Designed miniproteins, single chains, continued (5). Designs and how they scored, part 87

Each design is a single chain, and the fold is of that chain. pLDDT is the mean over its residues in the fold that is shown.

## One batch from the design tools (miniprotein)

Design m19011
Fold by ESMFold2-Fast:
Structure m19011 (fold): chain A 88 residues (1-88)
Amino acid sequence: MAADSVEEARRRFRRLVEEGDEEARLQLEQIELGEEIEAGKVDEERLKALLKELLEARKARALAKAKSAEEKAEIDALYDAKLAEIEA
């Protein structure tokens, strides 16, 4: 199911990018970086550092667009979870 899950997420984010969602573009980039690390194409430590920086920048941009406290909490939880996955 992992391959189907990754491919489904990639298709979903690509559709959102086509609809003009710039945050979805960053999500797609994160998936692609993860695949590069798994393929052994680049240094994992370097990719982890870059991915963490990208997630922090994306979180800041998402928070700037959030219109409610509830939406901000949802964004915080999402990005904190992604950062935890990098540390694992």
Scores: mean pLDDT 71

Design m19012
Fold by ESMFold2-Fast:
Structure m19012 (fold): chain A 82 residues (1-82)
Amino acid sequence: SAEELKKLQEKAKELIRENEELLRELEARRAAGELSREQARRVVILGAEVTLLELGLKYDPENAEKYLEKLEEVKEELERLL
């Protein structure tokens, strides 16, 4: 339904904000030399993925459920890097 789609869109937007917060924390740790080279590469790749998912949600909002699922996966990987 349109109502359920709207709820998924709002959840995806919230998850983008959460991922952006995690990325800021990890970028600070990278700048402080606290991450390995491989961890630092993963942070850059995941940051690019969040940007693409945000653009996907903006231009293809009817597929919010798919973007939400991918944003949850990104969040789990970012949390593992902390």
Scores: mean pLDDT 90

Design m19013
Fold by ESMFold2-Fast:
Structure m19013 (fold): chain A 72 residues (1-72)
Amino acid sequence: MDSEFRKLVIQSVAHSLLGVAYELDGDYRGALYHYQQSLDLTQQALSLKPSKDLQDYIKFLQQRIEETKKKI
């Protein structure tokens, strides 16, 4: 459980960083895809154990997704 939780968090962070990279390059569709993957993985991690940090991160990702959609 703890090992799977850490893997999901790491994968979520990796997709979030890719989202930022694509957004900085002006590829808003690529950014949106990666932010959505990050959100899904973060929600999976949260389902394994409660975390205020992950709940805040979900809110952050949802806001980034909405802002990115406005640029498409």
Scores: mean pLDDT 86

Design m19014
Fold by ESMFold2-Fast:
Structure m19014 (fold): chain A 124 residues (1-124)
Amino acid sequence: MQREEEGREARRLALEYLASQGFELLEEELEIVDEDGNVLRVDFLVRDRATGERYLVEVKVLGRDSTVSLDEFLATGEEQMRALFELARARGLADGGVLLLVAFSEGNRLLERREGEPWREVRL
């Protein structure tokens, strides 16, 4: 229950941040089926209202009881997300990808990573 509550709160904070940056939510819990029939799930599909570009968004959560350091956590899943972003771009579904991290263990910090860029702390 507590982990699910942190997941819901993290998604809420992520959506508030994305809306503040001018993104429109198009889909939640987006499922992409690959050529082998494997189902890949992503938290959000959003559109930048200024450019019309679409982005897949994955939200990662570092919970209040986590024993993993922030730096160790940030290394997780990056290569997998690159493969997913390439697939989405090839399908014409999205123009790029955004990773968001909500670090509750670190005083409710939000970090963003875009393709080709380092992790950057953003304000909630």
Scores: mean pLDDT 76

Design m19015
Fold by ESMFold2-Fast:
Structure m19015 (fold): chain A 77 residues (1-77)
Amino acid sequence: MTVRATVTLQYKDGTTRIEEVELRGVKDREEAIERAAELAKRLAKENGAETASVGLEDGTVVIYDNETGKVTVVPKA
């Protein structure tokens, strides 16, 4: 399936960047969460963001903290 997601990048200077993306070839919700976590991590590292959040259309949010490397899923899967 294709899952629409909203990426929010938060920078250390307090600026934010918001982008809409599609997660293609996703089999189920668990894979969507895993793909969102990897996307958040990649974009945070590539863009030097303090945090990256990926919001899925079902209301799930995946947050990656680039300072600690911690991934948080809300609600927890």
Scores: mean pLDDT 79

Design m19016
Fold by ESMFold2-Fast:
Structure m19016 (fold): chain A 71 residues (1-71)
Amino acid sequence: SKADFDYLKEELSKYPEELTLEDLQKLLSSLKNEEAKLMLQEAITEITRKEGKIPETIKKEELLKELEKLV
């Protein structure tokens, strides 16, 4: 939902422009909303699929683009 997207945008504002796997794990574990967790996991999965491998970092801009598609 848009509310879950807005919540994720707010949480992502606390992280750098490129997120490491450690940053992503911290973010996922900090999320209190199950729907927001699922949206973030789906966005990460899609980025990983497009890259053909698990990237060392994920750009916040790419995460936000994929999250917006899920709204």
Scores: mean pLDDT 82

Design m19017
Fold by ESMFold2-Fast:
Structure m19017 (fold): chain A 60 residues (1-60)
Amino acid sequence: SLEELMKIEGVGEEVAKRLIEAGYKTVEDVRNADPVKIAKIPGIGPELVARIYRSLEAMK
């Protein structure tokens, strides 16, 4: 959900909407995704991808 994705550090409402539009609807979807593919989403660059995956590594 939008709210679930916003728990990821660096993911605000706009970024969460972009992830959902690209088919990544849950934190688990993002965790199992290819970071290179996430970086190709409009509004999500490689620096933000690094922050996202760092946040996911810290999340239980």
Scores: mean pLDDT 81

Design m19018
Fold by ESMFold2-Fast:
Structure m19018 (fold): chain A 92 residues (1-92)
Amino acid sequence: AAALREEARRALEEAVAALEAGDAEAAAEALRRAYIAVARLYAEAGEAAAQEAEAELAPLVRRFQELAREKGMTDVLTAAIQAVAPEVEALL
């Protein structure tokens, strides 16, 4: 469980760094990895563990959203969520 929380945090940090560099493709891929890690945490450790991880990651999610708006890359967030939805559904 701890490893999945660290994976999600690391992936979100990579997504933020990619947006700062203007790399929409890398940002989308990193965001996808973060969502999968949280979904796996939910499946393996339950809802409470996933909620704790989401609360911890909320500042990074807000930073990602702010940067996506500033860079005109809000479509990156939407595309990443849509692309990962089938994989998340399969884990739940």
Scores: mean pLDDT 77

Design m19019
Fold by ESMFold2-Fast:
Structure m19019 (fold): chain A 98 residues (1-98)
Amino acid sequence: GVEELKRKAEELYERAKEVIERALKLAMEGIRTGKLNEEELERLIREAEELIEELKKIKEELEKQGVDTSEIQEKINELEIELGVVHLAYAVARVLTK
């Protein structure tokens, strides 16, 4: 039902946020130490992208049920901005570790 989809959206949001925070910490440690685990960082970025896509699918399903999804859209926007910061930190880390 709608309540189950809303709970799943919250779970996906929290998981995506944790994965993004972990990715950012890895990129920042790469900058700090000059040692970048590029494979692990790319894996976390891919995981975050997949979680955001699943969240977007739930948003679309809720919209088809006539549910207000403005809060979910704000969460998606927040995650995409944070992932953009991860990409920027990754670019900086790559320059400093080569």
Scores: mean pLDDT 89

Design m19020
Fold by ESMFold2-Fast:
Structure m19020 (fold): chain A 61 residues (1-61)
Amino acid sequence: SDAAIEAVAREAALRRSELLKKETGKEMSQEEIEARAAQLAETLRALTGVAALVAAAELAK
């Protein structure tokens, strides 16, 4: 569902933000996190069926 795709995309964006802070000390703004989540959600919507779920699970890590 769209809600599931959006949730996974947001989770992936948040994990990227945490990793960036840990590795570089730089923090992403909320605007940057939202932009990243939107981009990831669009990418996931381009996939179909089980492939979309597999990609979403991988991007969430």
Scores: mean pLDDT 76

Design m19021
Fold by ESMFold2-Fast:
Structure m19021 (fold): chain A 91 residues (1-91)
Amino acid sequence: PLVFSEEELKEIEEIIERESRETAELFVENPEKMKEELREAIEEQKDTNPESAELGEKLLEILEKAKSKEEMEEKLRELAKELFEKRLKKN
């Protein structure tokens, strides 16, 4: 399993919060363009990197379903934490 210090875990949490906020800002600025880019990335990665395609689908769902920037940021943080925890728990 991956081993992280307490300092590294705090840095990861800060990165997740910052990136989720920045991503939500980008998504609300031009949602149609972001949806199009995500759909293209999903199609390109389906065969070569199915995990990335699945992540893209989750991002697209958040972008489509979120009713506000705040909700989008929250869902993005939840997704990022889920991915980080999944990687830690793999063994």
Scores: mean pLDDT 77

Design m19022
Fold by ESMFold2-Fast:
Structure m19022 (fold): chain A 98 residues (1-98)
Amino acid sequence: SMSLSEEEREAAVEFLAEVAKAVREGDLEAYLDALARAHSTLNGVPADRLAAAKAERLAALADTREEALAALEAQLKETLAWLKEHDPEMYAEILEKV
């Protein structure tokens, strides 16, 4: 099992649940907002840097949003499949929040 603190585990569960919702709804901005929250909680990244990174990434993805969403969905499915096999408790916690 992964060596995560309780705080890191909770942040990871919330992040993956928000990513699953964003992918389901096709909402790339919601995904980037979830990513920013995770970086703030897990890595202590300042909010102004996260806002700048979000704006830059949205601009970079403007012409490839469908491809970006498809890649994100594939990565999410792979991550959830891995968790189901290797950390079924975390997998269950994520599904409870989706």
Scores: mean pLDDT 74

Design m19023
Fold by ESMFold2-Fast:
Structure m19023 (fold): chain A 83 residues (1-83)
Amino acid sequence: SVDQLLDEADRLAAEAERAVREGDLERARELVERLRQQLDELRTAINNDTSLSPREKTLRMARLLALEGEAWLIERRIRRAEE
């Protein structure tokens, strides 16, 4: 389900942030790359889900946009840690 995929994306973001905090930049890059791939799939899944009302799609899209912002911040932290 879309909600299950969003929850999985939340877990990937949390794992990537932990990896950055622990200085494991290679693991952080792998995790944020997986997160980016899942976010692309999620955008398609949300738009194509005929069981969701327009309001429900808007709420899930808002979660997706927040996760995209989180991925960007993680990527920036990785770059900053690498110089």
Scores: mean pLDDT 87

Design m19024
Fold by ESMFold2-Fast:
Structure m19024 (fold): chain A 67 residues (1-67)
Amino acid sequence: MENLTPEEKEIYEKIKAIDPSLTDEERRAAANAVLALKSPDPRDQAVGRAMLEAMDERTRAAVEKLL
């Protein structure tokens, strides 16, 4: 996990607590989507929405709980 930023790692651990059945890859995707959606940049927010649309329903539910 040394390649995660402290902020991304914090969100990753929260996602893990919300749904421990998600894979490492799904948790990283969820953390990245949360960060993108919370970004003040509209382009990052658009990328975050696209990520949510491409996600499995369980992963999307975990992201929604952190928004």
Scores: mean pLDDT 79

Design m19025
Fold by ESMFold2-Fast:
Structure m19025 (fold): chain A 76 residues (1-76)
Amino acid sequence: SSAEEMRAAVDAEFAALRAEYAATVSPEAYARLDALLDQARAGLFGLIDQGAPRSTIEAGLARTRQLLEAEAARLS
C-alpha cells in the first residue's frame, strides 16, 4: 500500500542517516541524533497512519534532515 511504501521510505532514509552518523560523529553526539531520529520516526509514522499525503511526509523528512544538520553542527 501507499502507507507501507511511505513507512519503508522513512525507515530507509533514517537507516542511511544513522549509518552516516555512526561513521562521522562522537558516540555521545550519535546517541542524541539517534534519539531525535526515533522521535521523528514516531511522528512521521503517526502522520502516515492518519492518512497524511506523501507531500506532507516528504516535507516532514526535509524538516527532520534540517533539524538534524543543525543539531550535528551544534554538537561539533
Scores: mean pLDDT 86

Design m19026
Fold by ESMFold2-Fast:
Structure m19026 (fold): chain A 60 residues (1-60)
Amino acid sequence: SEERENLRRMGLSTARGMARQLASDPELAKRLQDLARKAEEDPERAIEYLQEAADLYEAY
């Protein structure tokens, strides 16, 4: 759906932004980048990967 596609795009953008923001922590940044990649490769689960990225950022 259009709403799902918009959420996916915004989620990917946010995850990449967070990864760049955390450049001082290469390991965490890599994990966020990996989640963004998984969301691109599996759009149907993109929201789940976005939630994992948010959880990682919150724990930082």
Scores: mean pLDDT 70

Design m19027
Fold by ESMFold2-Fast:
Structure m19027 (fold): chain A 70 residues (1-70)
Amino acid sequence: GPAARAALRASLAEVEAQADKDVERIYKETSPEEAKRARVGYARGLVNAARQADPSLAKEAEKRYKEAEA
């Protein structure tokens, strides 16, 4: 429902902020390519978790991260 979607969007923003910090560290320690792979990995993990809870939430999360990949 709407509350679950709001919670997912808040969770996506929080995960993205944490991922940005972790990705920046990976960028410094390894390469831009490894940093991008890490970001994609985090996004896929979240989509898989959302699918288990509600397929509509998974679809929204997947769309958002596909836009980030492009």
Scores: mean pLDDT 70

Design m19028
Fold by ESMFold2-Fast:
Structure m19028 (fold): chain A 57 residues (1-57)
Amino acid sequence: MEELEEASRALRDALNAATPEQAPLVDKLVQEIADAYVNDGPEATVEAARRLVEALA
């Protein structure tokens, strides 16, 4: 899935740019991505990753 691969790259870039002050937010959003992957499938995982990227931008 190309969307998942693009979201993964954007997620990595956003995490590299995150400040220590954003660590609690990052932890919460990473958990939401993991939860979506296990329970809701790839489309929900992409959406969760996109939310994290947008929150850190």
Scores: mean pLDDT 75

Design m19029
Fold by ESMFold2-Fast:
Structure m19029 (fold): chain A 73 residues (1-73)
Amino acid sequence: SAEEAEKARLVAELTAIVEEGIRRALTAQGWSQAEIDAAIAAFRALVARHAPGLSVEELRAIVDGVRAYAAAA
């Protein structure tokens, strides 16, 4: 459905922004690639668990918030 397609798009956008933030922050702190990959895998697991329960409006608000945070960093 159009709603499912929009949710998938928002989840992909959320994932891209947050994963890049995790990679950047943990690399700056000297974390190993294996530790960074584990942190990203944990984040992906949280998104897979919680995103299906969120509305399009809630997902859009979250994406807007993380985008604003990333732009200010």
Scores: mean pLDDT 87

Design m19030
Fold by ESMFold2-Fast:
Structure m19030 (fold): chain A 74 residues (1-74)
Amino acid sequence: DEIAKKAIELGESRGMKGLATGGDVAEAMLELGYSERVASSAGTVASMLGNMAGLDGLADLEQVKTGVRMGERA
């Protein structure tokens, strides 16, 4: 939840209320001490889920949480 909250905060700082890019997810994970491999995997999954939802790679809170969970397993 801390990662997802931080990713959304990064997205909101760029004017995207309630949404984050895959880059915001990766940045949040890197700032919280995760490796680049895990961070990039989580960001990629979150961006993929956002694309599938029609949000042009922007992920909502639940999509960010899913991307983080999948990235941590990579």
Scores: mean pLDDT 78

Design m19031
Fold by ESMFold2-Fast:
Order: C-alpha cells, then structure tokens, then sequence
Structure m19031 (fold): chain A 98 residues (1-98)
C-alpha cells in the first residue's frame, strides 16, 4: 500500500491524473475489502498509506475520487469497532473537507 500511495503522488506531480486515479481506486477497493472482512489492523495500515494520495487527489481537483473516499471514510467511522481506526478516518475526512 505505501508503494501504491507514493506512485499515485508521483503520477499527480507528472499530471497523469487518470493513472493516479486508478491507483487510488485500487487502494480504496482494498480498504473496502478490509472493512467488510473486519480486519481492523489492515484498515488502519491502509488509512495511514492513503493520506498523501488523498491529499494529492484533493489538490489535483479529482472530485469523483474525493467523493468516493469521503463516502468510504464515513463507512469506516460507522462500521469500525476500533476507536483508533475511527479517529484516523475522521482525520482523513477533515483533510478532504478543508
């Protein structure tokens, strides 16, 4: 996940928005699967990796990706049983709303 986040950020810097969006969509798919499986440790690891990629997507104005990420982060807050996971998801949601 960390390597995917780094690659997405690099692609945004290069103006390759479609390729960067594809990588972030893959990361969001993995987050959704970890959430459905109740794998709180994996959810936390993915959230930590997503931060730089989501910040880059917001700066690049990729509205569709930002909206998808917000919806999924709201689900993480609602469905997670781990207070640390819930707090991390709220932090990311705040970044996307600023």
Amino acid sequence: MEEKAKRAVELFKQGKLDEAKRIIDEMLNELEQALVNGDEEKVLQILDSLRPALEAAKKAGIEETVKRAKNLLERVIDESKDPEVQEKARELLEILDS
Scores: mean pLDDT 85

Design m19032
Fold by ESMFold2-Fast:
Structure m19032 (fold): chain A 64 residues (1-64)
Amino acid sequence: PSAAGGLEGVFELEEQGLLLVPFSTAVKSALLGAGYSPSTADRLASLSREEIRKLLDRLKQADS
């Protein structure tokens, strides 16, 4: 539900050119909103764009 949807929304905003903050900041915000701890959100947000995309794909596969 919320983690996959939040990350998907970040990629959608970036693709539309509507992302007003650094990509890592938006990813961290999405993960915090999904209930992740600040330390985990920071760690995951430090991944490359491609790694975060793979994380999104795994979350979508694992959750539903």
Scores: mean pLDDT 79

Design m19033
Fold by ESMFold2-Fast:
Structure m19033 (fold): chain A 76 residues (1-76)
Amino acid sequence: MDAIKEELKKAMRELSAKIKPIDPGMSRSIERGSETIESWSKDKMIEKAKAMEEISKKYNDKKTEEKFKKIIKKLE
């Protein structure tokens, strides 16, 4: 489980950094979320990863979208 949490945290931070110049509010929200990941249940991780996949898709970040899809598959 720790390895999956690390992957999710890393992917969230990567997405946050990429969208920061475009949407600093969303970037900050994602970064803050990543700091609380240790307290997340499996269900919360799945829900958050799905939200991150949709945000990645909205900003046309196919590489980060694919990372979140992979994380979701590992959690399900």
Scores: mean pLDDT 82

Design m19034
Fold by ESMFold2-Fast:
Structure m19034 (fold): chain A 97 residues (1-97)
Amino acid sequence: SASIKRLTLLLMEIYKQAYDKVLAANPEATDKQINQDSIAEVKKKLEEILSEKTVNIFTSILQKIEDQNNQLKASGKQPLTAEQMTAKLTEMANEKS
């Protein structure tokens, strides 16, 4: 749906801003710490504008995608593209909604 697509794009924008903020605050942190702190910042921002249920769905999906990307990197494969991430977020949000 158009609404879920807009929410997915908003989520990606918020995630990028959160990631940049966390990285700037502690550039020496491990990738795992940066990812965890970035997801926590996203959750805080989403809680200001969305229902708790929707926030929990999107943060759980985002964590699953990060776990998949980490597995791909460990296997020497390319991480998911922005288009592939958007497709997975939209699919899982629709399924859990």
Scores: mean pLDDT 72

Design m19035
Fold by ESMFold2-Fast:
Parts: structure tokens; sequence; C-alpha cells
Structure m19035 (fold): chain A 77 residues (1-77)
């Protein structure tokens, strides 16, 4: 989706970007680096090939970043 491409361009230009998404009625702000963004897009693209073969939205990317962060925190526990 075009919004994800624009977000990627912003992240690549600045080396990081901040996005906001809504979860359970609360606005959550997530900052991601260009490297994290690329990794998340690749993972969501792989999942998309199994599900619908569509591009991930910016919101999906931000949610995936939060999930990866939580997963890493569990491992470091």
Amino acid sequence: EEEAERFLEEVLAAGRSTGTYIENGEKKTVTITAEQFRKIVEELREEGLYARQNSPSVEDILKAAEEIRKKEEEILK
C-alpha cells in the first residue's frame, strides 16, 4: 500500500521514524529504525504471501514492531 512505501522512504531518509496506531482505544506511539522497518516489512510480506499476498499497512508494521519488541524482552528475561 502506498502509505507503507511513503513511511519506508521517510525512515530511510531520516534513519528512523515515529508512527502512531490505536490499540484497545489507546493511541500508541512507536519509533522504529530503518533496519527494524526493513526486517518487519520482510516478515509481514512473508506472512502476506501465505494469507493474501498484499502489502502491509503502516499500522500493521507498527504493531509488528511492538510485538517483536515484546518478544525480544521475553527472551532477555
Scores: mean pLDDT 62

Design m19036
Fold by ESMFold2-Fast:
Structure m19036 (fold): chain A 74 residues (1-74)
Amino acid sequence: SEEAKVEQYLSEMNDLIREALAADPRNEALGAEVKARIDELTKEASETLSDILAAKFRIFATGMKGEIDRLVAA
């Protein structure tokens, strides 16, 4: 059940990123909105998942936010 929760959060994050990249990867406002939604998802994961899985999700989320920043800045 915890594995299913991790898959759900990762799927939601991947959907947010995919939709943003398909629309306009250089849009600063869209990038900021997606990062805010990733932060919300990370908070939910931290409240729902075990400490170790929440920490892993946070690391992944941080990497994804960095990639969004890279694409906006390019």
Scores: mean pLDDT 78

Design m19037
Fold by ESMFold2-Fast:
Structure m19037 (fold): chain A 62 residues (1-62)
Amino acid sequence: MAALVAEVLERMRRILDENRDDVDLARREVARLLMEHRSQLTPAQIAALMREASERIAAIQK
């Protein structure tokens, strides 16, 4: 995995863990993080990160 993708994934996981009680806020912060790095990531990498975020959020809600 490219170093940037690994860094974004780690920051995304921290955002989700810190905002477990507010799923909507977690979604907004993750979307903001991905948008900040959109020019540096491929569409496929963004899609993969979005899938990871959605799966993690679904697990938190259960």
Scores: mean pLDDT 77

Design m19038
Fold by ESMFold2-Fast:
Structure m19038 (fold): chain A 57 residues (1-57)
Amino acid sequence: EPSAAETAANAAVVALVRRYQEEKGLTPGQLGYEIQKALENGDPLAKEIEAARAAGR
C-alpha cells in the first residue's frame, strides 16, 4: 500500500507530465520517449519530473 508521501509524489509526477504534454502538444504515447530525450538534453522540466519520480521511490 503506497504511503501518503508516495501518493503525493505520484500526483506531482502526473501533474508535471500533463503540463509537459500540453506545452509540447504531445500524445500520451509520445510522453515517455520525449521526456527521456529532453532529460538527456538537460531540459529543466524533464529534470523536475525525474526528481519527482525519484522522491516517490
Scores: mean pLDDT 74

Design m19039
Fold by ESMFold2-Fast:
Structure m19039 (fold): chain A 100 residues (1-100)
Amino acid sequence: SLEEQLKKLRERAKEIEEIMEEIQEALMAGDEEKARELLDKALELLVEMLKEFGYEEEAAEIEAKYKSEKDLEKQYKTLADGAVLSTIKIETELQEKLSA
């Protein structure tokens, strides 16, 4: 159902939000090794979420942008922006279908 899809989206978004908080903590602590590991994991979760909801092209674009970045802070921003915008877009489309 659309309600089950919305629930799944919110669960995926929460998981990404939690790992993004851990990345911020690692970056603030100067733990670059941990930050890199968590950033790669966050990318994987975001790509999996996008593909689950049929946004394969957007997943590829975010991954390409992330891999082109050399700065950990810019990689973080790419994933943070990507997660927020992707969640809003998918939720909006699901809510529109529920309202129809």
Scores: mean pLDDT 86

Design m19040
Fold by ESMFold2-Fast:
Structure m19040 (fold): chain A 87 residues (1-87)
Amino acid sequence: EENRKKYLEKQKKLFEKVAERIRNGEEMVIKSPKLTEEEQKKVEEIFLALYEGADPEEIKARVDKELSPEGKKIVDTLYERIEEIKK
């Protein structure tokens, strides 16, 4: 449980840095060889929206329309971690 608190603080700090870089329009931080450059930008936009408290149902509709199966897996993983951090 103490290890979980330390893990969550580490993840929160990491995610805040990623969000800050995306807000500043810095070069793509999330790179995947299976995603196109355009899809990587969409994943970053979706991550930032979820991190800043966007409605998950609205984001799900966007994910289903705009992302490949690989992009959907990445967003699902990011969403689970954001939920844990926002406890």
Scores: mean pLDDT 73

Design m19041
Fold by ESMFold2-Fast:
Structure m19041 (fold): chain A 110 residues (1-110)
Amino acid sequence: GPLKNKRIVLIFGKSVPEETKERAIKLLEENDAEIVSVLELGEEDIDTIVKRILEAYSEGAIAVVIIYDESDESEVEELKEALSLYSISPIVIPVEKIDELVEKILEALN
């Protein structure tokens, strides 16, 4: 599929519904993406999430994808700031645009 050989770190905001998480994983798998890690923003410290992302990048991850609800915006901005220190710019997708997930990843990687 369009995401073949793309190794992705998938991050969900704390308020993201379970059906949306399942939908995101299915969309990525159906498009042949390799999900290196699934992380939950808001349950773990930002420093811990950053460490996990850096570990995934050492394993060949090339993108960070954050799926969030509006109530998660402050934690998303905090993570974006922390990742900027490592020249990592996450692909940020609100739950309302979950069906655009694959298109947004392809746009960001090209």
Scores: mean pLDDT 88

Design m19042
Fold by ESMFold2-Fast:
Structure m19042 (fold): chain A 81 residues (1-81)
Amino acid sequence: TEKLIEELRRKALELVASTDPKEREKLAKEIEEILKKLGFSEEEAQSMVKNIESLRNSPPEDARASVDLWAAVLGAVAKSK
């Protein structure tokens, strides 16, 4: 679980920073697959990926803080099960 959360955080930061459409598509799919492994539905995973992609419109530091918070929340949810 901890390794999956750190992998999600890393891939989400890469997705926000990437300027290559093909790299973004690959990262988005990889994030979706990890979220599904954590027990989220396909619709939930796709919604989370869209939220991460929208962070590209934020300043880089704000995007990083949002990704870090998101990963922390996912880690807390996983520990409560």
Scores: mean pLDDT 79

Design m19043
Fold by ESMFold2-Fast:
Structure m19043 (fold): chain A 68 residues (1-68)
Amino acid sequence: EEELRREQLDVLSDALVEAYKAIGEKRGDLETALKRGEEESQRLRDENVTPDEAAALLGRAVAELKAA
């Protein structure tokens, strides 16, 4: 149960970093976007968040990517 939760958060945190990398590539500010993605990813791992909350954060990043 806890193992499955950690695995799901790991996958979602990696996807979140990739989404911010894509945002940075579109905006021409890759370094800042990568730092933001890493900080958000680290927050998911350090805080007791649910996979649903992590998925919601990824959804917001994808929406930002579409707007970029």
Scores: mean pLDDT 76

Design m19044
Fold by ESMFold2-Fast:
Structure m19044 (fold): chain A 87 residues (1-87)
Amino acid sequence: RIEELVERILELTRELLRELGFSEEEIERALEELRAALARGLATPLPPITEEQREHIRRVIEEQARSELEREYMELLFELQELLAER
């Protein structure tokens, strides 16, 4: 289900940002923006995450040491993108 993937992405994003040392306030703000972008994507044929947000996420991931959490996060983002492209 797309909704289940969205929730998993948000949860992994929270864990990833927390591991990277972001404050809870910064994490919640980032998650609110991501949730809004994903909701817009689900309501329209536009990508679930904007290119700008995807670029920002990719940059953050690339700057930090790689982990299993990061890999799973990337895989879920790709899976969501694929599902929305096939709608």
Scores: mean pLDDT 65

Design m19045
Fold by ESMFold2-Fast:
Order: sequence, then C-alpha cells, then structure tokens
Structure m19045 (fold): chain A 91 residues (1-91)
Amino acid sequence: SAEEREAKRELARLIAEVLGEPEPPEEELDDFLEETVERLKKFVEEHKEEAEKLLEELRKEMGLAKNEAEAFEKTLELLRRMLELLKEAEK
C-alpha cells in the first residue's frame, strides 16, 4: 500500500541518518531494511548485555507512557540508540 511504502521510506531514512549512510533509492528499500535487521540481530547476539539493558529501559519508559503515541516515540528513541550502538560496534 502507499502508506506501507511511505512508512518504509521514513524508517529507511531514519536508519540511514543515524548510521551516517546514504538514503537508499526506492528500488533498494526492502533490501536495505532486510540488511539492517540482520545487522541488528548480529549486534544483539554479540552484545546481549547492552541489548537487554536497552529493552529493560524501554519496558520501564513504556510503562510511564500516557498514550500509544508516547509509547511509539519511546520505541523510536530506543531504535535510534540501538542504531548508534550498532554504528560504534561496526568500527
């Protein structure tokens, strides 16, 4: 759907911005997102303690969220932090 494609573009833009990488073209969106998921899986497996700490922090912050919009913003902030750690770990 158009909404799904727009959401994928916004997510890819966020990921590219945090990682300091170029924004992928439309034709490469799915491949870029799939590769990012695999990179995050590898990061979680190699850095379990850091990943667990971030998930615990998210759980606590979501418990303090007043509504779904705040919970979503907290989830995006966790994603940004995890991507920043991924960038540092890949150096």
Scores: mean pLDDT 78

Design m19046
Fold by ESMFold2-Fast:
Structure m19046 (fold): chain A 72 residues (1-72)
Amino acid sequence: EEEKKKEEIEKVNKEVGDASRRAQQTLDEAREEYKKDPSKFEEAKKRYNQAVDELAKTVSEGKKKIEEIKKS
């Protein structure tokens, strides 16, 4: 049962990690688009804000899931 808890925690950590990588990629792409064409700033900013919000939500949900797994 300890192995099952470990796998569940690893799965949550992977979800958070995947979300962090997606957010980082979106931020990097937005920054690169802005450097190439400043007129795309508004579109880049919108994608940036969406990525930040989604990451924050995923991290919060992940923390809650890990805490529940540990309490089991």
Scores: mean pLDDT 78

